Designed miniproteins, single chains, continued (2). Designs and how they scored, part 50

Each design is a single chain, and the fold is of that chain. pLDDT is the mean over its residues in the fold that is shown.

## One batch from the design tools (miniprotein)

Design m5829
Fold by ESMFold2-Fast:
Structure m5829 (fold): chain A 66 residues (1-66)
Amino acid sequence: APKEQTLKVTRDVGELTTLEAEVVEENGVWSLKEGAKVTITTSSGETIEEPVVVGEMGTGKIIKLP
């Protein structure tokens, strides 16, 4: 069965922002959960939710965020 987890990444554009997205692990392969929302947290703690297109996160790849 697929294993679901929350992935946390940091994006350094303009200002430091932490990003969280739901991901699914199946057979050691990570991918964005279909219909997943990305939660963007600024350094001040402000949160913004954006819908994302389904993408794949392989070894050494970065999630493409909105």
Scores: mean pLDDT 51

Design m5830
Fold by ESMFold2-Fast:
Structure m5830 (fold): chain A 86 residues (1-86)
Amino acid sequence: SALEEAARRAARGYGVAWASARRAGTEAQPVVVPALSEEHFREAAFEGLTEQMGLSEEEAERLVREILERHRETVERSVALGRAAA
């Protein structure tokens, strides 16, 4: 759906923003990413980190795990909204 595609794009962007903020010594703001399961959010954020930031797979996996742990509320909200939208 268009909503799911928008959510994936937001997740990719969030991964990039998180990595950029961490590099600058600041915190990225959590973004509500509706219409995505946790797995799909993980995949989209990983793509942003590898494709847009040029990070290694190992670095991207570590950052995605950190994002999920620190922004659990945002991820859980995304999953709930994704289930409702599916």
Scores: mean pLDDT 64

Design m5831
Fold by ESMFold2-Fast:
Structure m5831 (fold): chain A 95 residues (1-95)
Amino acid sequence: MSEQELEAEIAVSFVRMAVAIAKELARRGDEEGAVEGVRLAERKGEEVARLGDAEALREVAEALRELARVAEEAGLEEAARRAREAAERMERAAE
């Protein structure tokens, strides 16, 4: 594994952890916490985009899509919208 591949893997691991926390906050009705989770995941996704790792970007997009689904099920429309928009940006960057 190259240093660049390791950096991407660490960033994806951080995104998965942040999304897992944000999903639990969303289930509790904490929209502000869920939105903060989207923001943190998107920031790390931008780092992965700079590294040029399309596979890692798709994993970030998938995590954000899952967060959007959980937020929507919880009735948190702003968090769900932000997560969907962030996922779409990551998907476009992976093309």
Scores: mean pLDDT 86

Design m5832
Fold by ESMFold2-Fast:
Structure m5832 (fold): chain A 59 residues (1-59)
Amino acid sequence: AADPAEVARLGREAAEAAARGDREAAQRLMDKLGEHSGVPPGPPTPEGVERTTVLALAR
């Protein structure tokens, strides 16, 4: 189920991980974001996180 608050939180944490170069943490958070929203996760980069989060919040 897509909980907008949970999606926003996971997207923020993934963006922070990607920004600091922690691709492993960013990927794990993106996988969780995909499970909550049903949106396939993008690459573990700041741009990929932003795109995935926007798509997840649009539901």
Scores: mean pLDDT 76

Design m5833
Fold by ESMFold2-Fast:
Structure m5833 (fold): chain A 69 residues (1-69)
Amino acid sequence: MSISEEELEKEIAVALARMMVAIGKLSEDIKEQVESLRKALEYLEKNAPEAKEEIKRLRELLEEAEKKL
């Protein structure tokens, strides 16, 4: 049973890392990337409660980046 949970955790870690890179590149296609990141964060909030702290941090970074636009 643990294998599917471990794979999910790895997928979440990869998704979070990709979000970090995407947020750092917000100078490119700003609106489309922001919308994509917002939807991905909503998905993770619903499906990965164990990553709530990281998700909250990413949401704060996204909001800070949007404020600079």
Scores: mean pLDDT 74

Design m5834
Fold by ESMFold2-Fast:
Structure m5834 (fold): chain A 56 residues (1-56)
Amino acid sequence: MDEIQELVAKLVEYIDKNLTKEEQQELRKKITEEYDKRGLNTEEEIKEFLEELLKK
């Protein structure tokens, strides 16, 4: 797995273990909206965004 895929796997595990289904849906919506709003286009930007989410 590349580094981004590892970060995604960690985020998915965190979500599954710590959030309810309703919280997961809200988080996914929020992530999608922020991703689109920021216009994340580079691997570095995506990586930094995922790291921010994991630090909550």
Scores: mean pLDDT 68

Design m5835
Fold by ESMFold2-Fast:
Structure m5835 (fold): chain A 85 residues (1-85)
Amino acid sequence: SRAAEIKELLLEAARRARELAEEAEAAGATELAAFLREQAEALEANAEALAAEAAKTLSPEEVRRGLEAQLEAARRQAEAEAAAL
């Protein structure tokens, strides 16, 4: 189902956010790392409900594009914060 596919995308995004948080922490961006971990935890805890809601208006492809854009933005922010130290 659309909701099941979207749930898998959200859980994958949470995993990638945790990886970015670890990299941010290593680079000294500790506040960004904490934020990314909190977001990953929220996605994992609410994945089923968020997927069901998103499935009402969005395709899995639209969700994938949105998540990829957010992850790229987070990666760029981590790089910028590390460079500012």
Scores: mean pLDDT 85

Design m5836
Fold by ESMFold2-Fast:
Formats: C-alpha cells, sequence, structure tokens
Structure m5836 (fold): chain A 66 residues (1-66)
C-alpha cells in the first residue's frame, strides 16, 4: 500500500512538474506546439504511462499557448 501510493504520487506529481518546466522552456522557443512536445517528452522521461503522458502534454500545450 505505502509503496503503491508512493509510486502513484511520483507518477502523478513527477510528470506534471516536469511537463510544466518543459512547457515553460518550450513556450519561450516556439509556443504551443513546442510546449506540448516538451511536456510529452518530460512526462515520459519521468516514467508516466501513455495516458499520463498525453494528459501532461495536453496541459503543457495549453499553458504554452496562453
Amino acid sequence: MVEEAAALAAAAGGPRQAAAGAAGAGALAGGAEEGRAAGLAAARAAGADEAQAEAAARAAGRAAAG
């Protein structure tokens, strides 16, 4: 239970934090598309599964577009 909860927290928090940072850097260079691509790469690097990576990329793309 504790190990499972820790893994879920890391998966949920880690890819979101990585995606946010990558989106910021990407937005400076290219805007929404770059932010989305950077967010997807960061989420996957952080160990997110496909669904989490897609969610992070979508959020990062929208943040970069703003």
Scores: mean pLDDT 59

Design m5837
Fold by ESMFold2-Fast:
Structure m5837 (fold): chain A 60 residues (1-60)
Amino acid sequence: MEEEKELRDRILEAAYRLSVTKPVTPEELARALGISVEEAQRLMDELIKEGYLDEDGRVL
């Protein structure tokens, strides 16, 4: 139950920190989280769907 919340918080923190310089990319998320680029792309799609990121990978 709390695993999803913790992962989401980590993703948002990583996205926020990366977006200070540039739009967040799947490659940068994969590096920050230690996951594959494919998993990072899936997580970005979830964040966009939930309204945390726009289509350019910027934090909303």
Scores: mean pLDDT 68

Design m5838
Fold by ESMFold2-Fast:
Structure m5838 (fold): chain A 78 residues (1-78)
Amino acid sequence: MSMSEEQFELEVNEALARMMLAIEKSRPKPNEEVIKLLEEAAELYREALEADPEKREELVKKAEELREKALKLIKEQE
């Protein structure tokens, strides 16, 4: 199997993190912690695209944890 499907999923997840980041930055009072978490998540997805398969899994897990934390903060900020 080629890496195309896995790379596509990582590219989609990076794009989603960047989209959420753009939405937060467009708010009247952007949440700095949310911005930082989403920037870090996007960077980790990008690193995962270039990483070894074993390292990739750990990077993706970390990126997902950061994105989930950002989503919880977004819901709490109203």
Scores: mean pLDDT 80

Design m5839
Fold by ESMFold2-Fast:
Structure m5839 (fold): chain A 68 residues (1-68)
Amino acid sequence: MDKELEEEMKKLNKELLEEIKKVEEEIKKKKLPQEKIREVVVRLTAEALRRIGDLLQKYLERRRKLEE
């Protein structure tokens, strides 16, 4: 597998974990109700999956352009 993609994925995972930690602290600080916590978790998960998908798509497009 491409080393650059693996390194970008590792960096993205680290950044996502840091964002999750920040969100967790905000939840504790603001004492958000459970319903709002669930909404935030769903949004964060959806955004993370979208960013991973975008990264993979852009990597594949860059590879195709280099070959053409």
Scores: mean pLDDT 74

Design m5840
Fold by ESMFold2-Fast:
Structure m5840 (fold): chain A 85 residues (1-85)
Amino acid sequence: GKHDLLLKAIGLMLRAIGHILDAELAIKRGDYETAIRYAEEAIRDAQEAIRLLRQANAPQSLIDLARELIRRAEELLKEAKEKLK
């Protein structure tokens, strides 16, 4: 049902936020390989959340929030990769 899809999507978004925070912390500690892994996990979680939000006909504001999580995670991924060069 729509509620089950929405709850799963919200759970994935919360997980993506957690991975973003872990990636930011890893960058501050100079652990760029760990930061890359967490950023990639955040991107995957947020992408799956968007898929479920669309299936649930969720408000555009929630889809936009999930897109912002992808953008933030991609910025962290780029930063961590640049620091490994």
Scores: mean pLDDT 92

Design m5841
Fold by ESMFold2-Fast:
Structure m5841 (fold): chain A 63 residues (1-63)
Amino acid sequence: SSIGLAALADLERLLGRERARELYERVVEMIKQGRYDEAVELLVEAGLSRRVAEGIVEALVKS
């Protein structure tokens, strides 16, 4: 499952390591709860485009 690692690496490149890790943990928790739309909105609020946010959530769901 390289997809989760790729998503984390993209977040680290955009946000820095500490913020990316915190955000990744929250997104994974929301996905486990079936709250996909909220996971996308959390990433958008962090400064990512909606397209990138949707791609990250889709990748994590498929892993």
Scores: mean pLDDT 77

Design m5842
Fold by ESMFold2-Fast:
Structure m5842 (fold): chain A 68 residues (1-68)
Amino acid sequence: SLRDAVRAVLDANIATVERLAAETGDPRFQEILDRLRELKAKLDAGEITVEEALQEFVRLQNEVAALE
């Protein structure tokens, strides 16, 4: 399902940003990590739609790309 696909992508990105935050010590990666975790929590709680989660995820992915 789209929900399962979006969740899998969120989980993969959370793992990547966790590693980057740990390796760099840069608080900007920690901020993005916290936002990704909040996004996943809202999706799992049914507080946002899958489509809204995907839109916000794309925005966060652009922020990560700007820091790499």
Scores: mean pLDDT 82

Design m5843
Fold by ESMFold2-Fast:
Structure m5843 (fold): chain A 59 residues (1-59)
Amino acid sequence: MEEEKLRLKAVEVAVKLREENPNISREEIVEEIAKKLGISKSTARKLLKEAIEEGMLSE
């Protein structure tokens, strides 16, 4: 999967998780992104950070 498509998928997962549980931690979101996309936690954390920096996701 291309980096930008992977970032969009990470945002989709994060948004869905926050809608289901507004109190979910960033670490829990990172864990779920890593599991669902089949990537490392470090990559998931990087994608989440980039999405926030680009305004695709709120902190």
Scores: mean pLDDT 78

Design m5844
Fold by ESMFold2-Fast:
Structure m5844 (fold): chain A 80 residues (1-80)
Amino acid sequence: SMREQNLADIEATVRALQIVGEQFKRYKAGEISEEEAIAEIERRVREVGEELNLPEKLTEELIELSVALFKRLVALYKEE
């Protein structure tokens, strides 16, 4: 149904934000490099898209936005 599709899109977005936050926390703790965190974000967001049966184009856009957000957070953190 259209409602179920809209809920899947929202769920995927929330999970993508949680993944970014988790990898950023690991990066700040020195547990993971920036490059490793980006690779993990790409992998985990792709898995979310597959699990929730999202259109491939939406999954790819969520990956791009998630990586962009992570890079912005890292840049802001380095200013401190």
Scores: mean pLDDT 86

Design m5845
Fold by ESMFold2-Fast:
Structure m5845 (fold): chain A 96 residues (1-96)
Amino acid sequence: MEEEKEKRIQRLKDAIDVLRSNRDTLRARAAASTNPEAQALYQKAIDLFDQAIELYEKAIEAVKSGNWEEADKLEREASRLVQQGADYQHQADAAE
């Protein structure tokens, strides 16, 4: 249980780090873009990744408290937002 908890927390921290890196990359792309449609789509992706980061941070707290049901729910919600953000990023890249 404790080892599984630590592994799950580390996996969630890794996911947050990846999303923060992606967010920073998208902010740079939005700033460099000359296409207003692409800029708006990058911003939607950034907003979704920021929401996913918040949910993953809440999932870490749920894991720490042993609330596996809440952690599972938060991770599923965060994963859905990550997928939506990736879809907007692909749309933004296509608009360039």
Scores: mean pLDDT 88

Design m5846
Fold by ESMFold2-Fast:
Structure m5846 (fold): chain A 73 residues (1-73)
Amino acid sequence: SAEEEEIRERARRVAAEVRALLPQLPADVQAGFENVLAEAEAVIDDPEASLEDLENALRTLETLLRRARALAA
């Protein structure tokens, strides 16, 4: 659906922003951030993911981005 497509596109943009910040984060937290990114991206790339699964993945990525920005500051 158009709604699912919009969430996938937004989630991919948020994930890209987190990835851009990864080199600026403390080395000891990078692996944890990469693991959460990989799990959320797997949901976003799953053609059978429900709207609820996609919304949860987006919320996870938005939380991750807020944490990355706080750590990079």
Scores: mean pLDDT 89

Design m5847
Fold by ESMFold2-Fast:
Structure m5847 (fold): chain A 83 residues (1-83)
Amino acid sequence: MKLSKEELELEAEGALLVMHATVLAKAAKKLGDEELAKRAEELAERAVEAEEIEDIEERRRKLKELREELKRLEEELKKIEAE
């Protein structure tokens, strides 16, 4: 299988998203926010599903959406940590 430079970059972005969302879920559970943890776990699952998208442009668009959602969850976690 030949991976283009673009496919390799998207694969790396997807893997980082899964890892980041997983870490966020663990942090949320430690702080007692099970709802935030569940949303982070669901985002990680959606990032794994995005790896199955064969169209490069569609995969890039999906990963961008998931990255923006992850950023929102990170901001929510910061607000909880400020208590």
Scores: mean pLDDT 80

Design m5848
Fold by ESMFold2-Fast:
Structure m5848 (fold): chain A 59 residues (1-59)
Amino acid sequence: KEELIELLTKIEGIDEELAKKIVEEFGEEVLTASVGDFISIEGIDEELAKKIYEYLKKQ
């Protein structure tokens, strides 16, 4: 869980608080979440959701 928070904070536009919120909502399923799933989180717009999705697919 801490590894997921650290991974997410490497994405431009995501701070530690937002990363924790994402991990609390999805847990390990964050690695398989869609752009639409990320948009459902307060503080994430479509552009940031796409950045998260693309970053996680490269891992």
Scores: mean pLDDT 77

Design m5849
Fold by ESMFold2-Fast:
Structure m5849 (fold): chain A 56 residues (1-56)
Amino acid sequence: DTLLTETQKKVGKAAQELDPVPSKVSAREIAEAVGLSQSTVSRELKRLEELGLISR
């Protein structure tokens, strides 16, 4: 998919900025950085991973 929500873009950007190899960055840390709930970040990270837009 080429169409991302604002939330998905924000989460993806924060994940990459906090850890270029995002294997160790938790949904909690990303949620703190972007001002979203941990559950929202966890869900959006899963979607971005399914779309191939982030690596684990």
Scores: mean pLDDT 69

Design m5850
Fold by ESMFold2-Fast:
Structure m5850 (fold): chain A 80 residues (1-80)
Amino acid sequence: LEEGKKLYEEGKYEEAVKAFQKAIQDDPTNLEAWLFLADVYEKLGKYEEAVAVYRHALLIHPDNEEIQKKLEEIEKKLKE
């Protein structure tokens, strides 16, 4: 997680994706890692991947309103 945050701050979004994926593999319940991964995909313009990440995060945290709102917002951008 810390490694991913540093890469994100440096604008190294592709490397940040790998670091956040590792954080999720280490702890799938880490909401912060899921949110950062989705945000990085948005920064890369990979909205479809961001949607998939938010949907997965909702499976772990189904009552999280923040994730629900983010998912709805990105789905509107995809127009799907």
Scores: mean pLDDT 77

Design m5851
Fold by ESMFold2-Fast:
Formats: C-alpha cells, structure tokens, sequence
Structure m5851 (fold): chain A 88 residues (1-88)
C-alpha cells in the first residue's frame, strides 16, 4: 500500500525520484526503478549521487537476480544515505 503510493508519486524532485526508485525496486519494477534512479542522478552533485544511488543500483540488480533479502538490505542502505544527504 505505502510502496505502491510512493511508486505512483508525481514528485519529480531528487528526493521524490529516489523514494520512487526504492519503492519500484522493492515492488520488483526494475525498469521503472532504473529510470527513476538515473533521472535523480541528473539532479544531484556527482559525489552525492554516487553515494545514494550505488546501493539503489545494487538493490535493483539483487531483485533481477531473485535475491530479495539482499535487495531489501541495499534498499534500506540507500534510504538511510538519502535521509543523511537530502534530509528525507
């Protein structure tokens, strides 16, 4: 319910796109997650983008491999880094 609501968000800010990328990754919507993460990267300084999006990309790849536990761990790491750098 909450993940689906976030995944359907029309917020195009870096924070909104990062939250939507994580939500789509956790829902198994890997193509949507990639698109949102890459769009967020364009809005962030390169160092901040790398720090936040590296675990998000790892989560997407884990989902594609069927590794749900690793996908969850990486998504949680990405969210914590987004909270630290973007205050979400």
Amino acid sequence: AELEAIAKSKDKSAKGLIRRAIANAMLGETEKAWKDALEAAKLLPPGVAGAILSPIFAAILAVERGDREKAREYAEEGLKLAEKYLGI
Scores: mean pLDDT 80

Design m5852
Fold by ESMFold2-Fast:
Parts: C-alpha cells; structure tokens; sequence
Structure m5852 (fold): chain A 76 residues (1-76)
C-alpha cells in the first residue's frame, strides 16, 4: 500500500517535470502549466491527504459558483 503511494508520487512528479520543461521551452502557456499542476495536486491529495483533497474540492466549487454569477455570500 505505501509503495503504491510512493510510486504514484514519483510518477506525478515526473509528469510535472515534463510539463515544466514544456513551459521553459515556450511550448505551453503559464496558464496551461498551472492548470496541469493543479490537476496533479488534486490527484496526489486524493491518496495522501484527505483534508487537503476536500479543501481543493471546496476551492473548485467556490470558483464554479463565482463563474455562475452567484452573489458572494459573506461567509467569513
């Protein structure tokens, strides 16, 4: 079980480094890199940190609501 998590972490870091090189070479935009990085972070958190995973999902939900024009509810 722990070996599967370590293997996933290594694989995700390798994919991130590939995209980082594409960004450095000017083949992708900063926006695309940030989107890819966020996706990998969510996937990693789903197996390593349930609290962080929930927090990331809540952030995406908030962003979706803002895009739909839902009035900002002042929840502290």
Amino acid sequence: MMEEIQRLQRELQRRLEEKRRELRDGRISQTEYNRFKRRLEIELASVTDPEKYQQLLDEERRQRLLRLGVPPVQIS
Scores: mean pLDDT 73

Design m5853
Fold by ESMFold2-Fast:
Structure m5853 (fold): chain A 68 residues (1-68)
Amino acid sequence: MKEEIEREIAEAMVYMYIGIGNIFASQGNYEAAIEAYRKAIEYARSNPLVSEEVLEEAERRLAEVEEA
């Protein structure tokens, strides 16, 4: 129970930063989007409860905006 809740919170934090990045990217603010995605990646890498799939999602989003 506790580990499941902690994982859900950790992954929700990563998705929150990804969501913020997506909003900035949609507004053409790529600098702020890149910063948000980098925060998502940093959080995912520093927290062992975050799954590899969630980390890969954040990395994929960063790569997409770096091409813009």
Scores: mean pLDDT 81

Design m5854
Fold by ESMFold2-Fast:
Structure m5854 (fold): chain A 69 residues (1-69)
Amino acid sequence: SLEEQQRIERLARLMPESEIAHLEDLIEQGRKMLEKLKEQGADPEVIEKMERSIRFLEELLERKKALVG
C-alpha cells in the first residue's frame, strides 16, 4: 500500500548506515526460522506473518541501500 511504502521510506531515511549489516542479519535469521517453521508444519497463518515480516525487512533494506548508493 501507499502507507506501507511511505513507512519504509521514512524508516530507511531515519536508519543509520551502520544498521544495514544488522538488518541483513535479521533477514537471514528470519529466513532460517521460516524454513524451520515450514519443515515442522507450522500454522499457515504463522508462516504468512513471518513471510510478510521478512518481505518488509527486505524492502526496507533495498530502500536503505538505494539511499546510501
Scores: mean pLDDT 86

Design m5855
Fold by ESMFold2-Fast:
Structure m5855 (fold): chain A 85 residues (1-85)
Amino acid sequence: ERERLIEELREAIKEVDKVKIEDAPAFMKTLRAFVENAPLSPEEKEEALKVLEEYEEKLKKAKSQEEAHEILKELLEKLLEILES
């Protein structure tokens, strides 16, 4: 299960350039649901949700697709690090 989640996050990182800035809130909602339903320890889940919160704030301030893509890529990479721990 965890290995499948890691694979899904790696695939998402490859495709982040396809996300439009106007679609970023929907993408974040999907990621939050993904984390909430993932088989994570309480500590890992809390850390992942804090990271999501931080990057949601950054996305609200993004003024271009390039900024949004950079923020989303960093978010996905941080979530991957939590899962690989």
Scores: mean pLDDT 79

Design m5856
Fold by ESMFold2-Fast:
Structure m5856 (fold): chain A 73 residues (1-73)
Amino acid sequence: SVKEDIRKARKEGKPLSKNVLKKILEFNKEYYRARGDEEKAEFYEQLIKDIDNNTPVEKVLEKLREFLKKRRE
């Protein structure tokens, strides 16, 4: 999963570039859109916009983590 790929990269000390993160988020947006999960697709689209607006990668990842946590409830 994308979450696992991000976690693995951080564990290995690899910095995530904004371009790499954006591609990962775009993949998830299309994945959820194709499955009719518009809420998740819109969330990933918002994170892409945050990156385009120069939001730090760490803040984008924190938003993603919080969103995924809420979906478990």
Scores: mean pLDDT 74

Design m5857
Fold by ESMFold2-Fast:
Structure m5857 (fold): chain A 59 residues (1-59)
Amino acid sequence: MEEKIKELEEKGFEISMKIIGEAVKIALGENVEEAREKLEKLQEELKKIEEELEKLKKE
């Protein structure tokens, strides 16, 4: 259980870093439409990881 929680936390951190990268592209005006789509997908994926972590921590 703890190992899976750590893996999800690490994955969540990686996704957070990707979100920052896409947000920087938007701020710089580079490929804004593509960056916005990626940001939305990454935020949705992060939310799913947070929900899974919450379920595991309640066990």
Scores: mean pLDDT 80

Design m5858
Fold by ESMFold2-Fast:
Structure m5858 (fold): chain A 66 residues (1-66)
Amino acid sequence: AEQLRQIVRNVRDAYGGSVGLLEAALRAAGVPQEEIDRAFKEAGVTDRTQPIDDALAEALERALTA
C-alpha cells in the first residue's frame, strides 16, 4: 500500500512521467497486470502516454490502495 503510493508520486514528480512509465514501475515492483489494468480503469486513465498530474495521481493512489 505505502510502496504503491510512493511509486505513483515518484513517477508524477519525474520529468516526462506518464501512465506508461508508471505501469512499467508497478510491474517492476511485482504488481500483477490485472491489478494495474483495474486501477487504471478506476482512475479514469484513457491513454498510456497521458501525463500524471496531481488529480490523476490522487485517483491512482486511491485505486491501487482500495
Scores: mean pLDDT 79

Design m5859
Fold by ESMFold2-Fast:
Structure m5859 (fold): chain A 65 residues (1-65)
Amino acid sequence: SPVEELRREIERLEAARKKAIDALKQYFDDQGVSEEEKQSYIDGVNKAIDRRLEEARARLAEAEA
């Protein structure tokens, strides 16, 4: 159903966020990047995923109505 598809998309986006942030933290730790610089990149990833999550959640709300 459209509702199940949207819930799966939201789950995928959250899983992708966690995986990307974990990989990014590991990469920057290996490179000796500062905590402030690491957080800036993490915030960028969160901003991109949040946009997609907001869109998916809006579509889910519409589909559940």
Scores: mean pLDDT 82

Design m5860
Fold by ESMFold2-Fast:
Structure m5860 (fold): chain A 79 residues (1-79)
Amino acid sequence: GIEEAERLLERAEALIEEGRRTGDVEKFREAIRLAEEALRILRRELETASPEDVPRLIGLILRAIGLILDAERLLEELE
């Protein structure tokens, strides 16, 4: 559900921050995997969403995409 996707995105953000702090590139790869899973959940939720939930779902989808792009950029800079 939406709550699970939000938790996955929070964990992905924490992993990106940890990877920056420690230099552990595996943290960026894990963050990408979690954000991709969140994106999969959010896209499925969007298919049955009420009009009231659509803005929140779109916001979370954009957040997931942003986290994937940020982590991929950090991997490119370090590898």
Scores: mean pLDDT 87

Design m5861
Fold by ESMFold2-Fast:
Structure m5861 (fold): chain A 78 residues (1-78)
Amino acid sequence: MEEELKNLIEKGEKYVDEAVEAARQGDLDRAIELFEKAISYYKEALKLAEQLGNEKEVTRLKLMISEVEAMLERIRRE
């Protein structure tokens, strides 16, 4: 995996973990901000994966983005 791509994915994962913890503590506003940051990093990773022609990573990142967007939508409705 390209090092830049790996770094972007790891940053996205870190923000997802922080968002989940914020939501568990009842800080929904912070959870929303952190999920939005995670989505931003995953979308940047997706663009890089597309540039590299890595079809497997493109598919995986699209799934990861959709999962985080679903979690964000659930938090927004609470």
Scores: mean pLDDT 85

Design m5862
Fold by ESMFold2-Fast:
Structure m5862 (fold): chain A 74 residues (1-74)
Amino acid sequence: AQELFDKGVEYYNQGDYEKAIEYFDEAARKALEAGDLVLAARALSYKATVLEDQGKTEEATELLVEAERLGSQA
């Protein structure tokens, strides 16, 4: 999960938003499967940042709420 998250950050820094979202989604999914709520919350927060950069503010806000909920339960 952490390696997938790190790849998401790498693609985001390169401006490849589509791949960044893909890797953050996979990182969040794998983190949730492992019970790592902190990593899942972090991956969703970074995905929200990518969505904000794309102008998808409503989707980004929903993910930030979910990320905060998961992080507060860790």
Scores: mean pLDDT 82

Design m5863
Fold by ESMFold2-Fast:
Structure m5863 (fold): chain A 69 residues (1-69)
Amino acid sequence: SEEAKKYYEKGKQLFAQGKLAEAEKQYQKAIELDPNYAEAYENLGKVLQAMGRYDEAKEYFKKAKELKP
């Protein structure tokens, strides 16, 4: 959980810098450590959308919605 949050925060910083591929990797690591991390799925979707990978983004947004209360 703590380690997953660290990868998530790194992903957010990289995304803010426009480093989309690097942000994607950090969010993927957060999800690997915490498969129920709704915010990581949501932000991975946003990164994929920013890269024009709309079909993949849609799948991650769906997963994020399923995980949120």
Scores: mean pLDDT 87

Design m5864
Fold by ESMFold2-Fast:
Structure m5864 (fold): chain A 63 residues (1-63)
Amino acid sequence: MEIDEVVKEAEEAIREARKAGVPDWLVRMLEAQAKALKTSDTYKDKLIENAKLLVEKARELVR
């Protein structure tokens, strides 16, 4: 899975969380985590794993 695709999916999940009425402070925290993934120079596999976890967290908040 390409890093750009997983990060984009995380950003979309965060946007959906905002629409669903998740508290603003949580949305800001998730956005900060997504931004950190974009600027990170860590291993590709770890970036993908972290991005997938971020997607899961955002989607769980909407459930």
Scores: mean pLDDT 73

Design m5865
Fold by ESMFold2-Fast:
Structure m5865 (fold): chain A 75 residues (1-75)
Amino acid sequence: GSLDEFTKQAQKIIQDTIKKAKEAKKTKSVEAVKQIIDDAKQKIKDLGTPEDQNITDVAIGILDELEKKLEEEAA
């Protein structure tokens, strides 16, 4: 159903974002990494409906933890 499709799309966005953020960390600024993560958060929010809120919250939480870990490694 639509909920299952949203879950799969959110999972793909997270996986692609982790890959892009790790690559950007090697070759680009910290600001570029943050932008990649922020763009991913926005995409998940834009794709989600109020009915998807629990999945959206989990996905955003995963991206927030990724951002925190990357900031700790940059300090």
Scores: mean pLDDT 78

Design m5866
Fold by ESMFold2-Fast:
Structure m5866 (fold): chain A 92 residues (1-92)
Amino acid sequence: MEEAIEVDTLGALYLIQLAVLKIAADNYEKRGDVEKAKEFYEEGIKLAQEAIKTLRSLKEASTDPAARAVADETIKILEDYIKEFKKRLEKL
């Protein structure tokens, strides 16, 4: 029970950071600042990749099915962020 809350809280922090990076990148793209937009999308991909690595490690270490399920759900959202940011980079 506590492990699931800890994993969910950590996942939420990563998702908040990614949302902020996406907002920044989208705003720079709208202003025509392609170089700044690229920097923020690339940082978002790096953050999401590190978050996935961290959550996979926590999942492997955990015997709590709820914590493992939360980790899997968060990893899927992080993978979707990587796909979105890569698509945005291809359009720049």
Scores: mean pLDDT 87

